# Designed miniproteins, single chains, continued (5), part 2

Each design is a single chain, and the fold is of that chain. pLDDT is the mean over its residues in the fold that is shown.

## One batch from the design tools (miniprotein)

Design m16037
Fold by ESMFold2-Fast:
Structure m16037 (fold): chain A 78 residues (1-78)
Amino acid sequence: DEKIKKLAETLLDLLLGDPEVHVFPTEEQDEAARELLRKYGKKKIPYSEFKKLAEELGIPEEYHEILYKALELYRQRS
C-alpha cells in the first residue's frame, strides 16, 4: 500500500507536470494515461471498473493499481 501510494504520487506529479515528459514506455501509453486522468480524475469508480477502462485505453496492467491510486490522489488535490 505505501509503495503503491509513493509510486502513484510520483506518477501523478509527472502526468500533471510537463506534458513533454514521458512516463510510460510509449508516447501512446502516456497519452492514454493523461486521457484517463482527464476523463476520470473527478469520477470515483470501483477499481474493477477502472481496471477495465484502463485496459480499454491500452494502459499496461502492471500500472493499473498505481494509476487508480493516482486518480484518488488527484481528486484529493483538485
Scores: mean pLDDT 74

Design m16038
Fold by ESMFold2-Fast:
Formats: sequence, structure tokens, C-alpha cells
Structure m16038 (fold): chain A 92 residues (1-92)
Amino acid sequence: MDDQIIDAIRRGDVVRASTLAIQRYGIAGGSIAYAVAVGQRQGSWDVTIRQLDRLSRDGVTSDHAQRFRDILRGRRLDPSQIVDQIRRIVDS
């Protein structure tokens, strides 16, 4: 299933990335995958960071989104690294 989430993020398929990540990792993973896929679709890493900032303040997954945002600070991750970090955050 991770391969399908990675592919959806890489393609900027926001709906598929979010839906698959919710199924595998729950709403926290889905919210992070959504933020990343939106940024990928718009071709902007800054969009991903801004989406994660919004989720860290307003969402049920605010703690998870904040931890993921801190990991992304100053560096870009590829889709496989993103899914690996979602797994680690959700399992903690």
C-alpha cells in the first residue's frame, strides 16, 4: 500500500493520496499526505509547508502536522521519505 501512496503523492493526486493514507495510517497520515500532494500538484514546496502550518493550528492532527513540519524545516523529502516519516509519526 505504501507504493500506491508514494505514486499518488508523486503524481499530485490529492484525493487518492489522502484516501489511501487515511486507510493505512488514519486521519493524521491522510492530512499530511493531503498537504504534500497539494504542494506537489502546485509545484511548490512552500505550499506544502503552509498547508502543514494550517493543519498544525486548526486540525485534529495538529500535533502530528507540527512534528512533520519540523522534520521538513530546511529540507525537501521525496515521496518515499514522506511516507516513511508519516509511518514513524503515526506509530509514535
Scores: mean pLDDT 74

Design m16039
Fold by ESMFold2-Fast:
Structure m16039 (fold): chain A 60 residues (1-60)
Amino acid sequence: AEAAGRAALAGDAEAAARAAREDGQKGNSPSAMTGAWEARKGGGDEAAARAAIEAALQER
C-alpha cells in the first residue's frame, strides 16, 4: 500500500500499479485497495490512479 502510494505521488503510473498489485498479492485485497486509493487520491494523475486501481483489483 505505502509503496504504491509513494510511486503514485512520484507520478509513475506503472510503478504505482505494480506496487499496488504486489501488495494485494501478499494475500489481502484490502491492502491492494489501500494502495489504489493512495494513487487515486491525486498522488499522480488520473492515468496513474486508474492503472493502480485496475492492477489492485486484478490481484485476485
Scores: mean pLDDT 56

Design m16040
Fold by ESMFold2-Fast:
Formats: structure tokens, C-alpha cells, sequence
Structure m16040 (fold): chain A 74 residues (1-74)
């Protein structure tokens, strides 16, 4: 189901975010940016879920993953 797909994407996103925090634990600026991104992503997901917009929720998770990769590349 679409809900199961979103749950899988969220678990992958959470794993990636935790890995990024651990990898950059000695970089307080990177950690702060990752925390801000996580908070923003969660807020956006909450609104998408309230609206029942599963496709938007999926896009939010994918965009957040790309943003984590961008932060890590800096």
C-alpha cells in the first residue's frame, strides 16, 4: 500500500539522518543544519498527512533525503 511505502521511506530517511548526525558529530554547523532540516521535514509531513496527500508526503521525504546529501557534500 502507499502507506507502507511511505513508512519504508520514513525509516530510510531516519536511518540516513542518524548516519549523517553520527558522521558529522564533530561539525556543529552541519549538525545544526541537519536538526533544522529534520524539524522542517516533520512539520511539512504533518501537514501533508492531515490533508491526506500521500504523494506530497513521498515528495517531502525524497526532497529531505536530497537535502541531507547536499549538507553532507559541504
Amino acid sequence: SMEEEIEKLLKEWEDLAVRAYLEHADDPEAVARLQALSAETQARLDEARKAGDVETARKIVEESKEEIERILAE
Scores: mean pLDDT 79

Design m16041
Fold by ESMFold2-Fast:
Structure m16041 (fold): chain A 73 residues (1-73)
Amino acid sequence: MTPLLAALAEAIVRDDPEAVRRLVREMIARGEDPDPLTPSGRSLYQLALDLGKERAAAAIEEVLAEHGLRPTR
C-alpha cells in the first residue's frame, strides 16, 4: 500500500474531510488511483459509507467530481 493510500484510509476512519480532500487531490496530482479497491473488493468510498463516515465519503465525491470522476460503486 502506498503511503498516500495508507494516510487516506486513516483519514477516512477518523472521518476527517479536510485530510481526505488533501490526500485525494495529491493522489490525482501524482497520477495515482484516488479510489482504489481494497483487498475485500470494495472501494475506499464504499468503505467510508459502510463505516458511516459521511463527511469523508462526501469529501471523496467532491474531489473526484472536481476532476470529472465518479466514485466506484
Scores: mean pLDDT 75

Design m16042
Fold by ESMFold2-Fast:
Structure m16042 (fold): chain A 95 residues (1-95)
Amino acid sequence: SLGEKAIETLERLRERLAGYNPDLAELVDSYLEAVRKVLNDPSLTEEEKKARIKQILDAVIDELRRARQTASPEVKALLDEGIAELEKLKAEIDK
């Protein structure tokens, strides 16, 4: 599912960031857990889950863009890749 792709993307980004910026890796992990909670919520319809995941993706992209402004060149490269993958997933929700 799209939510499973979001989890995989966020988990990979968290792992790659952990050695460079542990606080940012923990922030990414919090959004990853938010996606998991949405996917496992039996009270939500599939359309409601898509809307919630889109909101989570918007929020994490904004946080990563802020972090990018003060990041080292190496971390900027990782953030650029992560932002691009999350924007791609967000575009799949809008289809």
Scores: mean pLDDT 86

Design m16043
Fold by ESMFold2-Fast:
Structure m16043 (fold): chain A 111 residues (1-111)
Amino acid sequence: SIEEIVAELKQALETKDLEAATSALSQLLPQANQLTPEQLETALNGLSFLLSKYQGPIPESAQDNIFSLLKVGLNSNNSAVKNSAVNALKVILNNPDQTPETKLAALNLLT
């Protein structure tokens, strides 16, 4: 269930378990529109953690789901969710391993 996956992600973030966080977040990404504000905040914090530890460009296969999660977060009326989405966006923009095309696509989420 979404609730169980979110609980697994919360534990992975607390223990800084990159493998567990990646597994849990991968299951939540296609369900971004089904998440409550609290679950969405956790997913966005998970995304920031993964992107801060990831040593390469975001795979094209993951970009659509990642950008969909970010867009849902940026459009949220919940300030904590919006702040988590902005923080994840900043991680992408400040990552030297991300392509200029990926950074431009991320910036376009603000419009």
Scores: mean pLDDT 84

Design m16044
Fold by ESMFold2-Fast:
Structure m16044 (fold): chain A 79 residues (1-79)
Amino acid sequence: SVAASLARLDALQARWEEARQAGPEAAIELMREEAERLYQQYLASNPDISEQQRQEVRDKLERELAEGEARLAAEAAAA
């Protein structure tokens, strides 16, 4: 459900903030692992998804991940 997905994202954000205390590399690794897990879960839940829709979901996740990594890099550079 959408509500369950949003709750998962909120929990991920909290863990991500904690990982940042260990360093930006740890936070980036957590983001990559969770992004792949979410993608696999989405594919498992939507096995009949078209190639176009699959590519759109992948592109969105890769974009969100890249934006997150860029934000962490900018924060590290500013410190």
Scores: mean pLDDT 72

Design m16045
Fold by ESMFold2-Fast:
Structure m16045 (fold): chain A 132 residues (1-132)
Amino acid sequence: SMEEKIKELAIKALVADQQGNREEAKKYLTEAAELMGAKAVVNFIKRTTGNLSNLAIAIIVAVELKVPPREFDRIVVLLLETDSPASRAIRAVLNGIYRKREKYSPLAKELLEKGVSQKAADMLDYALEIAG
């Protein structure tokens, strides 16, 4: 599905950013954001010098929480004006908020096996927990 493709691209971006490959991470994130119709996110990716891993995790979380792709741009742009489980989860990730986990979801375990950091896995699972 399109959602599966978006998630795959976001995971590739996360792995690339964690390996220090910013250009590949930007490429995969741009492809994911374009599939989502997220024009504001595409513009952000083009101009940012900041952390790309948090944005990649936010996209993965949005897919896991069944956020419609078309809503992602609104959630990211209007984050301060929205209050939903999904917007809280995405906000936590974008602000780098996490809690250390004693056990990981199957998805977080897959990411760890791909070389994603413990911190990124903690952020993913914490976001999914607070979304309920």
Scores: mean pLDDT 86

Design m16046
Fold by ESMFold2-Fast:
Structure m16046 (fold): chain A 52 residues (1-52)
Amino acid sequence: LAEEARDLIRNEGLSYPQAALRLVGQGYRPEDVAAALDEVRRSEGQEPVFAP
C-alpha cells in the first residue's frame, strides 16, 4: 500500500487526499490507506539532499 500510494503521488502527481480516494475506490480499507499515506508523508519529509 505505501509503495502504491507513493507511486500514485510521484507518477500521477496526485495529492495525498486524491491518492487516498483512489486507493479506497480500488477496495483498500480507509484505515490501511491512512497508514500508508502517513508512511509516504514521513518518507517524503526525508528526501535525499544529494543523490550520488
Scores: mean pLDDT 72

Design m16047
Fold by ESMFold2-Fast:
Structure m16047 (fold): chain A 83 residues (1-83)
Amino acid sequence: MKATLEAEVLEGLALIYVSLADHFASKGDLEAAVEELEKAIRLLEEAIRLLESQPNPDEAVLARVRRLLEETRERLRRVKEEL
């Protein structure tokens, strides 16, 4: 299904941005880490929107993406507390 594939592509891109944010945070570049996490969150929110727009969304993919979004939001909160 086109929207599920598109959502999985967005999830993959978000994981790249989360990894990049972890790299910047490890170097003490908290501002860059925040920017990359905010990009990841936008992609994950769009992925959820695409999945929820389906008549029969893939519940396993949707649950996985929602979990990643919550984990990414928590990472962003922690980085912002150190900023």
Scores: mean pLDDT 86

Design m16048
Fold by ESMFold2-Fast:
Structure m16048 (fold): chain A 115 residues (1-115)
Amino acid sequence: SMEERFQALQDELHALFEEAAGALEARDYERLFELLLQALDLVIEIVETEPRENAEFVARSFLVALRHILAALRAQGVAVPEEFLEKLERLAETLEKKGLYETAERVRELVEEAR
């Protein structure tokens, strides 16, 4: 069902963030950004394929988790790869196409903070 698909996507996203937290603690930045790029691709897919309410909920939850990770990276003096920032811009564009303008603006603010 659509509800079962949405739950499965949320479970996959949660698992990626748990692995990302472990990579961050281990200071395995290569693995961390591989996992974050996978999570970002999944969020973009969710925004494209799910109803607006589900897309907004997931995107907002993603941004909260990502802000915590980026704050930790900043404290550790780690630069965010340009590839990741470019893909965040793609998330913002996807959110705008979905009519989620406020959430898209929050993504762009995060990109500016991470540069």
Scores: mean pLDDT 89

Design m16049
Fold by ESMFold2-Fast:
Structure m16049 (fold): chain A 71 residues (1-71)
Amino acid sequence: MKEAEELARKGEEAYRQGDLETARRLGLEALSLDPRSREAAQVLARVGAKLHQQGRDEEAMELFALAERSV
């Protein structure tokens, strides 16, 4: 779905700017619109990896689980 792809793209952009909260929110919104969006799953996985690096393991695990379930 093009709308979900656009949200995932904006999430990736926010991630690159270091805005992990915006990236997480946009990735979750994209996944909500298209549960099978590989692009949304990738954004959530990238945000999860950064949160894990920051010691936010619980939040990271939640995002990894959501990204895996979108397959």
Scores: mean pLDDT 81

Design m16050
Fold by ESMFold2-Fast:
Structure m16050 (fold): chain A 62 residues (1-62)
Amino acid sequence: MARVKEIGRKSLEEIKKLRAEGRLTDKMVADITLKTLAQIEKLDPSEADYYQQLKNLVQSYL
């Protein structure tokens, strides 16, 4: 639980940093989101199917 929240917070921080630097692209947002979901899946394998579904949805918008 707590680690999932921390992973999400770090991803948002990375996106905010890239936006502030003027380097943020749609591809970067998608890549960061997919990476975040993969990390959450590793920490909470019992919810892997749910996180995999979210990952597939994000990937479909690329």
Scores: mean pLDDT 69

Design m16051
Fold by ESMFold2-Fast:
Formats: structure tokens, C-alpha cells, sequence
Structure m16051 (fold): chain A 94 residues (1-94)
């Protein structure tokens, strides 16, 4: 479950120009996933690390997890697809 959330967060951060180094805290609600992470800029050099707070909507995280789950099933990685399905179920239960 946590690995699936890390994959989504890493993807979101990569689109923002950051490499995910460490997840420090995740706060879950029925509407939001709030993540505090240590990141490195992909564009500003090797030694620039910072703390970043990312706020994502639960429905958007679920949509990203469903797309990645489909990708893993198509690739034949059923074990990883199952981990994504479990993450989706947990987020829907909040």
C-alpha cells in the first residue's frame, strides 16, 4: 500500500521537477492526501535538498493509482497491481 502511494508521489514530484528522497509524513482525510517529503531538485544541482509539502485530492490519487494498476496488469506484474488495488481500497475507505 505505501509503495503504491510512493510511486504516485514520485511521479507528481517528477512533473514538478523534483526527485523524491524520503517521505516524512502522510496525513490522510476523506478529501485530501497531504505529504511532507524531502526532495532534490532535478535541475538545480546535486546537493540541493529541501522539505516540500504536497497536497493532493484523494480522487486524483485514486485515478493515478488506477492508471498505474492497469499498466502493471498489462505488463504482467500482478503482485504490484494487487498492491495498487489495496491502496485504492484503503483510500476509498477513509
Amino acid sequence: AMAALEDVLALVLAFQGYELLEILRITLSESEVVVEARVRSLFSGKDEERLLTVRLRVDEVIAMLELLRLGYRVAGDEARAQQYEEAIARLRAI
Scores: mean pLDDT 79

Design m16052
Fold by ESMFold2-Fast:
Structure m16052 (fold): chain A 62 residues (1-62)
Amino acid sequence: SELVEKSQKLVEYIKELIKSGKSYEEIAEEVIELLKKKEYSDYFTIKPKEVIKKIIEQLEKL
């Protein structure tokens, strides 16, 4: 599934940003910019920064 492949890439990207020591604020801003790009905008709705920060926090716990 193309949606699954894009979701996996997005999760890997977020995990890489977490490992680089970026703050949740910085990661959320980069994720929002990525989601605006055509290859992601067709699969994902841009969520508020606060929601994205909560998703990042959950991914860090995994």
Scores: mean pLDDT 77

Design m16053
Fold by ESMFold2-Fast:
Structure m16053 (fold): chain A 87 residues (1-87)
Amino acid sequence: SAAELATARALFDAFLAALAAARSEEEVIGVVRATAARMRASGLSDELREALQRAIMAAYTLKLSGAPDARVREHAERLAARLFAEL
């Protein structure tokens, strides 16, 4: 539904903002764990949770590789747009 897509988008935006603020590997892992907990509490469909998880893991991987925050966001946004379009 449009409401579920809006919830998924809000969770993803909050995740990207928190990820950009993270300055250590421990903080990055903490952001991923906090986001996973919010996703479980959100009541989103399995398809939306899977799409979010894939976008989150792509951003996480790039952040840990030392990619600039702008590139992490750009890549994650493109992947999320593609995954959400398949729903």
Scores: mean pLDDT 83

Design m16054
Fold by ESMFold2-Fast:
Structure m16054 (fold): chain A 71 residues (1-71)
Amino acid sequence: MEAVEEIVREVVERLEAGEEISEEELDEMLKERAGITEEDKEAMRAGVSEEARKRALEIQRAVQRVAEELE
């Protein structure tokens, strides 16, 4: 959770600074710092497990918290 929040905050700050962040760069950040792999993303989209759904919810909460902090 915390690692995802830190990644989202960093991405938002870099985008606000006028930097470009590719999907590949974001994917590597999520994989290396938060342990979210391509397989985890596929499982989240399919909703095939409780753990995958929990992970998707964690990401949504992290995005909401960063958005609230920026207001």
Scores: mean pLDDT 67

Design m16055
Fold by ESMFold2-Fast:
Structure m16055 (fold): chain A 90 residues (1-90)
Amino acid sequence: MKKVNVGVNIGPTHTSVAVVGPDGTVLALLTVEGSSPETATKAVKEALEKAGATEVNRVVLSGDRETAEETAKLLVKEGLAKEEQIEIEG
């Protein structure tokens, strides 16, 4: 199975998600209104579904640190990623 990389930017008003294949091809791009951990988690789930992704290699969370940390916890809770796959860039 091919693993995807997920980039998440949690801005002050919007959350953006990119799903990238192992060859660097962008498989999905999603921007949603909102900056909550719940909104970011939902956006990741929708972007993965749009990409047809079955396995995650890495998730990079950037933007507001507190929101990124809470989003990481929700991604693990929902089974979308493992703790060791998540990186927070502040």
Scores: mean pLDDT 83

Design m16056
Fold by ESMFold2-Fast:
Structure m16056 (fold): chain A 85 residues (1-85)
Amino acid sequence: MEERIEELLDEIRETAERELARAEERGDELVANGARFALAVVEGLRTGDPSALRELLASAGIEVSEEQLREMLERAREELRRLVE
């Protein structure tokens, strides 16, 4: 099950990277920021480290506790586990 989650996360990361590049080419900052957010979430899900997501949110003026982000990432990983069943 974990291997399927890792593969799915890698596919999501590759898709988000492609969407980011495309959004940057057309100057679509809203979509570009969405893709960056998705990449930070995927990194947090892969590593269990909320730092990248926390830093991204802080750059947008949103300050969230490390504990809250860690709980959100754990919940998201549980939901992802259900999707690969």
Scores: mean pLDDT 78

Design m16057
Fold by ESMFold2-Fast:
Structure m16057 (fold): chain A 82 residues (1-82)
Amino acid sequence: MSQKLINKAIALSLKAIGLMIESDTLDIPEDLKEEIKKLAQEALNLSLEALKSDDEVVAEELLSQAEEALEKAEKLLKEAKK
């Protein structure tokens, strides 16, 4: 595993945790809160799987999926703030 992939996985994991905490503190409707938490949990799990993977190609694919899940979670959070 390259240092860049490790750093990216850590950064995505921290973003996922941050979104979970923000969704709890912002008093968002329960349905949106559950969707944001599910997407953030998926991103966290994918980032951890990437860190455990001994294959760089697999790790890159997992991190790409984690980034996609985080983008969806951020979009829902922005919509809830509107």
Scores: mean pLDDT 81

Design m16058
Fold by ESMFold2-Fast:
Structure m16058 (fold): chain A 65 residues (1-65)
Amino acid sequence: SEMEKEKQAERIAEMAEAAGLEVVGFEGNTLRVAAKEVSPLTEEGARTAEGIAREQGLDLEVYYV
């Protein structure tokens, strides 16, 4: 449901922030995050968030600044 997707998007956003990613938007079914740097930690965080998003039926876009 939409509410379940929104809750999962919030969870993914919290996880992304903990990994050094900034949440820049949530539009329809897509969560958008930006990495402030390219590092092993932000890359691992992005991969983890992508996996969780996929399991919940959400799309994740990662932008590297």
Scores: mean pLDDT 74

Design m16059
Fold by ESMFold2-Fast:
Order: C-alpha cells, then structure tokens, then sequence
Structure m16059 (fold): chain A 62 residues (1-62)
C-alpha cells in the first residue's frame, strides 16, 4: 500500500499537480508536496523512492 501510494503521488508530481491538492488528496505534508513539485525534473523512479521513504517515516493517516 505504501508502494502503491508512492507511485500515485510520483505520477501526480510528474503531471504537475498543485502542491495543496497533493497534500489534501494523498495526505502528505505541505512542505513535502512543495519540495517534490520543485524536484519534478527527477525520474519517476527517484521521486517514488523519496516519497516511499517519507511515507515510512510519516504515516499518511492521523
């Protein structure tokens, strides 16, 4: 499930989704959403790796 979420978030970032929409839709923190949008020039696989690592440290549900 974390891997699946990371893939969805990475695809949305590559598509250029709004950081606020990413935060609301996927439950990631706003700072992370802004950081990832700024790094959208990275490969899809690299973004997935970063997101997965963050999700393991900061769970989506609170």
Amino acid sequence: SIEEQAKKIAEAIKKGRDPFELSEKYGISLPLAFDLIARRDLSLEEIEKIVKEYLESFPLKK
Scores: mean pLDDT 75

Design m16060
Fold by ESMFold2-Fast:
Structure m16060 (fold): chain A 85 residues (1-85)
Amino acid sequence: SLGEAFFRLGQEYLKQGDKETAERYFYTAARLYLDAGDYEKALETAQKMIEAFPDSAAGWRELARAYEAMGDYEKAEEYRKKAEE
């Protein structure tokens, strides 16, 4: 899928040390997975963003969006607050 292609590009750029490009590819992958209803892959991608970029507001925001889409509003609120701190 297109989401998988962008996820793989994110991993390749991360391996090359291009963190800025990697984060943008992971962000795009997470949004594509979310739009496709692949919430499990959206969560996995957001978690990879937080792992690779632990201070990233984008990673926390995408994690919150994925939990909201899954109906877990408590987790969505928790991670939204993380993104704003």
Scores: mean pLDDT 86

Design m16061
Fold by ESMFold2-Fast:
Structure m16061 (fold): chain A 65 residues (1-65)
Amino acid sequence: TVEEIIEKALEYVPEELKEKARTLLELLPDSVLLSNSPEKLAKIVVDFIKDKSTPFSKLMELMKK
């Protein structure tokens, strides 16, 4: 399920960033969540959180196949 993918991705996220990462993952389309590995999803959202200058539209583009 989508929730299981989100929970698995959060296992790769530092504890202090998990709440923000969860919110970002929940904003992603189900198709994006299902087509990317949990590790890749975690890396992309963590990088986005750390680099506040990156707009959400760019995050979506980076996750497209």
Scores: mean pLDDT 72

Design m16062
Fold by ESMFold2-Fast:
Structure m16062 (fold): chain A 95 residues (1-95)
Amino acid sequence: GSPMEKLLERLEELKKLAEEKNLPIVAQALETLTGNLKLAEPHLSPAQQQDLVARLTPVLDRLEEAILNNDEKAIQESLEELSRIAEETGDLLAE
């Protein structure tokens, strides 16, 4: 699979974790990001996909830690960073 395939699998696991922790806003944000990434994948070069995965991975690591620790501030900060990355991804679809 592409670098994006592994990222999408991780987003699905994090969404399940968010649902288990009764964090519907987090689950919805992850679903939106997953949809945007699936739409963007055919427009991204392999290098752009690797760069995007490298950018998202540490944010997702932080979000997972924040969810497990019930750290509301860290959850909010991580979601804001994911939202910025998703907006950049969405802009590629608006061409």
Scores: mean pLDDT 81

Design m16063
Fold by ESMFold2-Fast:
Structure m16063 (fold): chain A 103 residues (1-103)
Amino acid sequence: AAMAAEFAALQPRLRELGVSGIDFSALAPLPPGGGVAEVYAELLHRILRSIVLALEGRVEKAEEELGVEVEEEDGVITVVASGLTPVTREEVTLRAVATVAAP
């Protein structure tokens, strides 16, 4: 699938940019019903792309194009992304904290 190929392309770029680890957390309990896994896959993709853009100095582009909130402080990048389940339109929010190795 297209997303799987994009994930594979993002992994080496994240390593090149010095990302040493990423912690993911849901900010609210998962809503019941179908489509949550699909929303999670989309949010993961948006978050990973946003981390790459932030490390390239393009935080505004990440926030504008991917609809995420990005915070960068002392080699830690925090990204928050939200999406809606396709049927129930319930909000799913993921937070990622990426640690960047010192230069």
Scores: mean pLDDT 73

Design m16064
Fold by ESMFold2-Fast:
Structure m16064 (fold): chain A 86 residues (1-86)
Amino acid sequence: SFREYLEEAAERVRELLKEDPELAEKAVEAIRELTRAVEAGDEEAARAAALEVQRLLSQAPAEKQREATVLATALSLATIGALFEQ
């Protein structure tokens, strides 16, 4: 399910940003907001939350930038898919 996918994504974010716990917490909260928006069928809120996840992941340390970009892209595509199914 999309919720399960986002819960796994939140865990990946915590591991990816383990050395920056404040950034990790903000990114996980943005993913939770994304989950709530998609489950509510709120396309505008889901788009805003997905952009916030992308913005926060773009702040990852240089060594993690590639992994963060891949994760942000995967989350954006999954969000579009979930919204299209609703």
Scores: mean pLDDT 82

Design m16065
Fold by ESMFold2-Fast:
Structure m16065 (fold): chain A 69 residues (1-69)
Amino acid sequence: MATGTFVLPEKDEGILRRIAEALARAYGATVSFSRDEETGNLVLTAVTPAAVMTSVFVTDEGTVTELST
């Protein structure tokens, strides 16, 4: 089975938590964090009441990539 540990730098983890709090509070979004085992990226998914879903990927290098669907 493919298993692994994903660890964010302390600063990146704090930033992601702040973003999640802001999205949940300001936009009424449901926010979740998950780890993508294929890429090792931390995935933040936000779903708004308007049925708009935005995914944000953060690498262990601290790079943020936004994907919208």
Scores: mean pLDDT 53

Design m16066
Fold by ESMFold2-Fast:
Structure m16066 (fold): chain A 106 residues (1-106)
Amino acid sequence: SMEKEKQKKINESKIRVEAAEGLALMAVSAGAIEGRALLAAGDYAAGLQAVRDAERLAIRTIEETTEDESKDPSSKKEAERLGKEGIERVRETAARVEAELAAAGA
């Protein structure tokens, strides 16, 4: 049925966007580890840049997956919603790491 096919496409799109968010959060985690190591070595500016580069890569990963999944009208609304929520979580996570580096570097 048309409803069953639409729901299948929505579910598959949801899985792909959620997988992209998982990879994005792993990228931010790697950037946080690098940022903390650079701060421990005395380079706050490089540490902050590592976190910002990781955030940019993470957001791009979600945006590219969301754009691809949004090409199908059946999945567009759900893909855009999940992508936006994932980007918000990435930004909040990166902002917390940046604040931790700033506090430790003071």
Scores: mean pLDDT 89

Design m16067
Fold by ESMFold2-Fast:
Structure m16067 (fold): chain A 84 residues (1-84)
Amino acid sequence: LDPVTRAAWSLLAAATVEPVALDEAVEALAKALGVPKSAVSAAVERLVAAGLLETSVGADGVRLVSATEKGKAWLASVAGVPSV
């Protein structure tokens, strides 16, 4: 699993607990991994396109991401199922 995809999955996991500030999270992950912010943003957009994340805008114009019911179910499935 490539580190950018893994970072996007970590953001999805965080978003199941509470809404995450998208731009702040993307910047932090890009800095931590040493990758362009565009790479992390592209991975997050793929999760949005797959219906696992949704975006909203907070009162201060901050873009937030939250896990959808599909995203929560997907994470529960991959975290809770032992390898056969």
Scores: mean pLDDT 76

Design m16068
Fold by ESMFold2-Fast:
Formats: structure tokens, sequence, C-alpha cells
Structure m16068 (fold): chain A 96 residues (1-96)
């Protein structure tokens, strides 16, 4: 039986791996690399903060913590992209 915290950690780890791969594939585009590096920092911080939550943390508690981390990022485009990802993931989990 997987907890919501473990599900969230798996999703964040997969997104981190995806962003690392995008950085490697886009080395010839410095603007894309910079964007992905900033997004990667946000996702790594979200993973750290989710790991600090209780093992029985609800999806809503996890979601609010992830949004809190994202909203602290100074780049509005990165912030908006990460928040859209969080909302997409929450809706996906709630419908399946």
Amino acid sequence: HMTMKEVAKRILKREIEFLEKQIEQNKDNPEKVAFYEEALKVFREMLKEVEKLPDDATLDEIYEKMKEVAKKHPNKEVQETVLEFIDFVKNLINTT
C-alpha cells in the first residue's frame, strides 16, 4: 500500500530525471538550459520539503507544500510552469 507521500516523491523524482535529460539534450540552447536548471532547483526543493512531511500526509497537504515552494521562486515563468504541473498532477491523481 503506497502512501500519498511516496506517490508524490515518485512523481517529483521522475520530473527531476526528465529535466536533467532535457538539460543534456538542449546544451546548444542556453535559454532552455537556464529555464530547465531553474525548474530543476524548484523540483529538488519540493522533494526535500515533501520528505519532511509526515508519512500519513494527505494529498492536499502535499499539494499545498509543493505550491508554497513553487511560489517562492523569483522567475514568474518558471513559477507558473511548475504551478501548472502541480495542478495537472493533483487532477490526474484525483480522477484515476
Scores: mean pLDDT 83

Design m16069
Fold by ESMFold2-Fast:
Structure m16069 (fold): chain A 110 residues (1-110)
Amino acid sequence: SSEFEKIKELVIKIAESVIETLEEAARHDPAFEPYLRRAREILERIRNATTIDQLIAEVDRLIDVINEALARIERLTAAGRLPRELAARLQMELGANLVGLSTLKVVMKK
C-alpha cells in the first residue's frame, strides 16, 4: 500500500530524530546508552516492518523508550547530573516526537 509506505517513512523520520536526541543525551551521561541502543534496535524493526500491525507494535516500543528516557532526564536533572537548559531541550525534542508518534498511531488504527 502507498499509504503504508508513507506512514512507515514518517515513523522512520521520527525514530531517527529520537535517536539523534538520545545520542546527544548519551554524550552527556552514559545512563542514556540503554535507551539509545533500544531505539536503534526499534528503528531496524521499523525498517523491516511489512504490516501496519508490526509498525504499531514498534511505535508502542518507541513510545515506551521515550517515556523512560523522559523520566531519566527528570531524575538526573534533580540529581544535578544534567544542566536544566539541556534537560528542557531534550524534553521538548522527545515530547514533540511522542506527539508525532501518538498522532500516527491514531491514523494507523483507522
Scores: mean pLDDT 92

Design m16070
Fold by ESMFold2-Fast:
Structure m16070 (fold): chain A 67 residues (1-67)
Amino acid sequence: SLIDKIVEEIKKLMKGSKTATAVQVEQALRDVGVPEELAQKIVDKLLSLGPTVSIEEARKIIEEVLS
């Protein structure tokens, strides 16, 4: 699925880190072709959670915005 592709790109950018930054999530969204408006909504929601997020938190927000 598109969400699974985004999650895998986030994992690649994390390079073994346990958490992802908003910059890494934004890059993953761009790399898989998520429209800018939707990517910005996802990034804004992630930033409200703190400077970094777990992959599970990122997935939940992505599913909420893209569903």
Scores: mean pLDDT 83

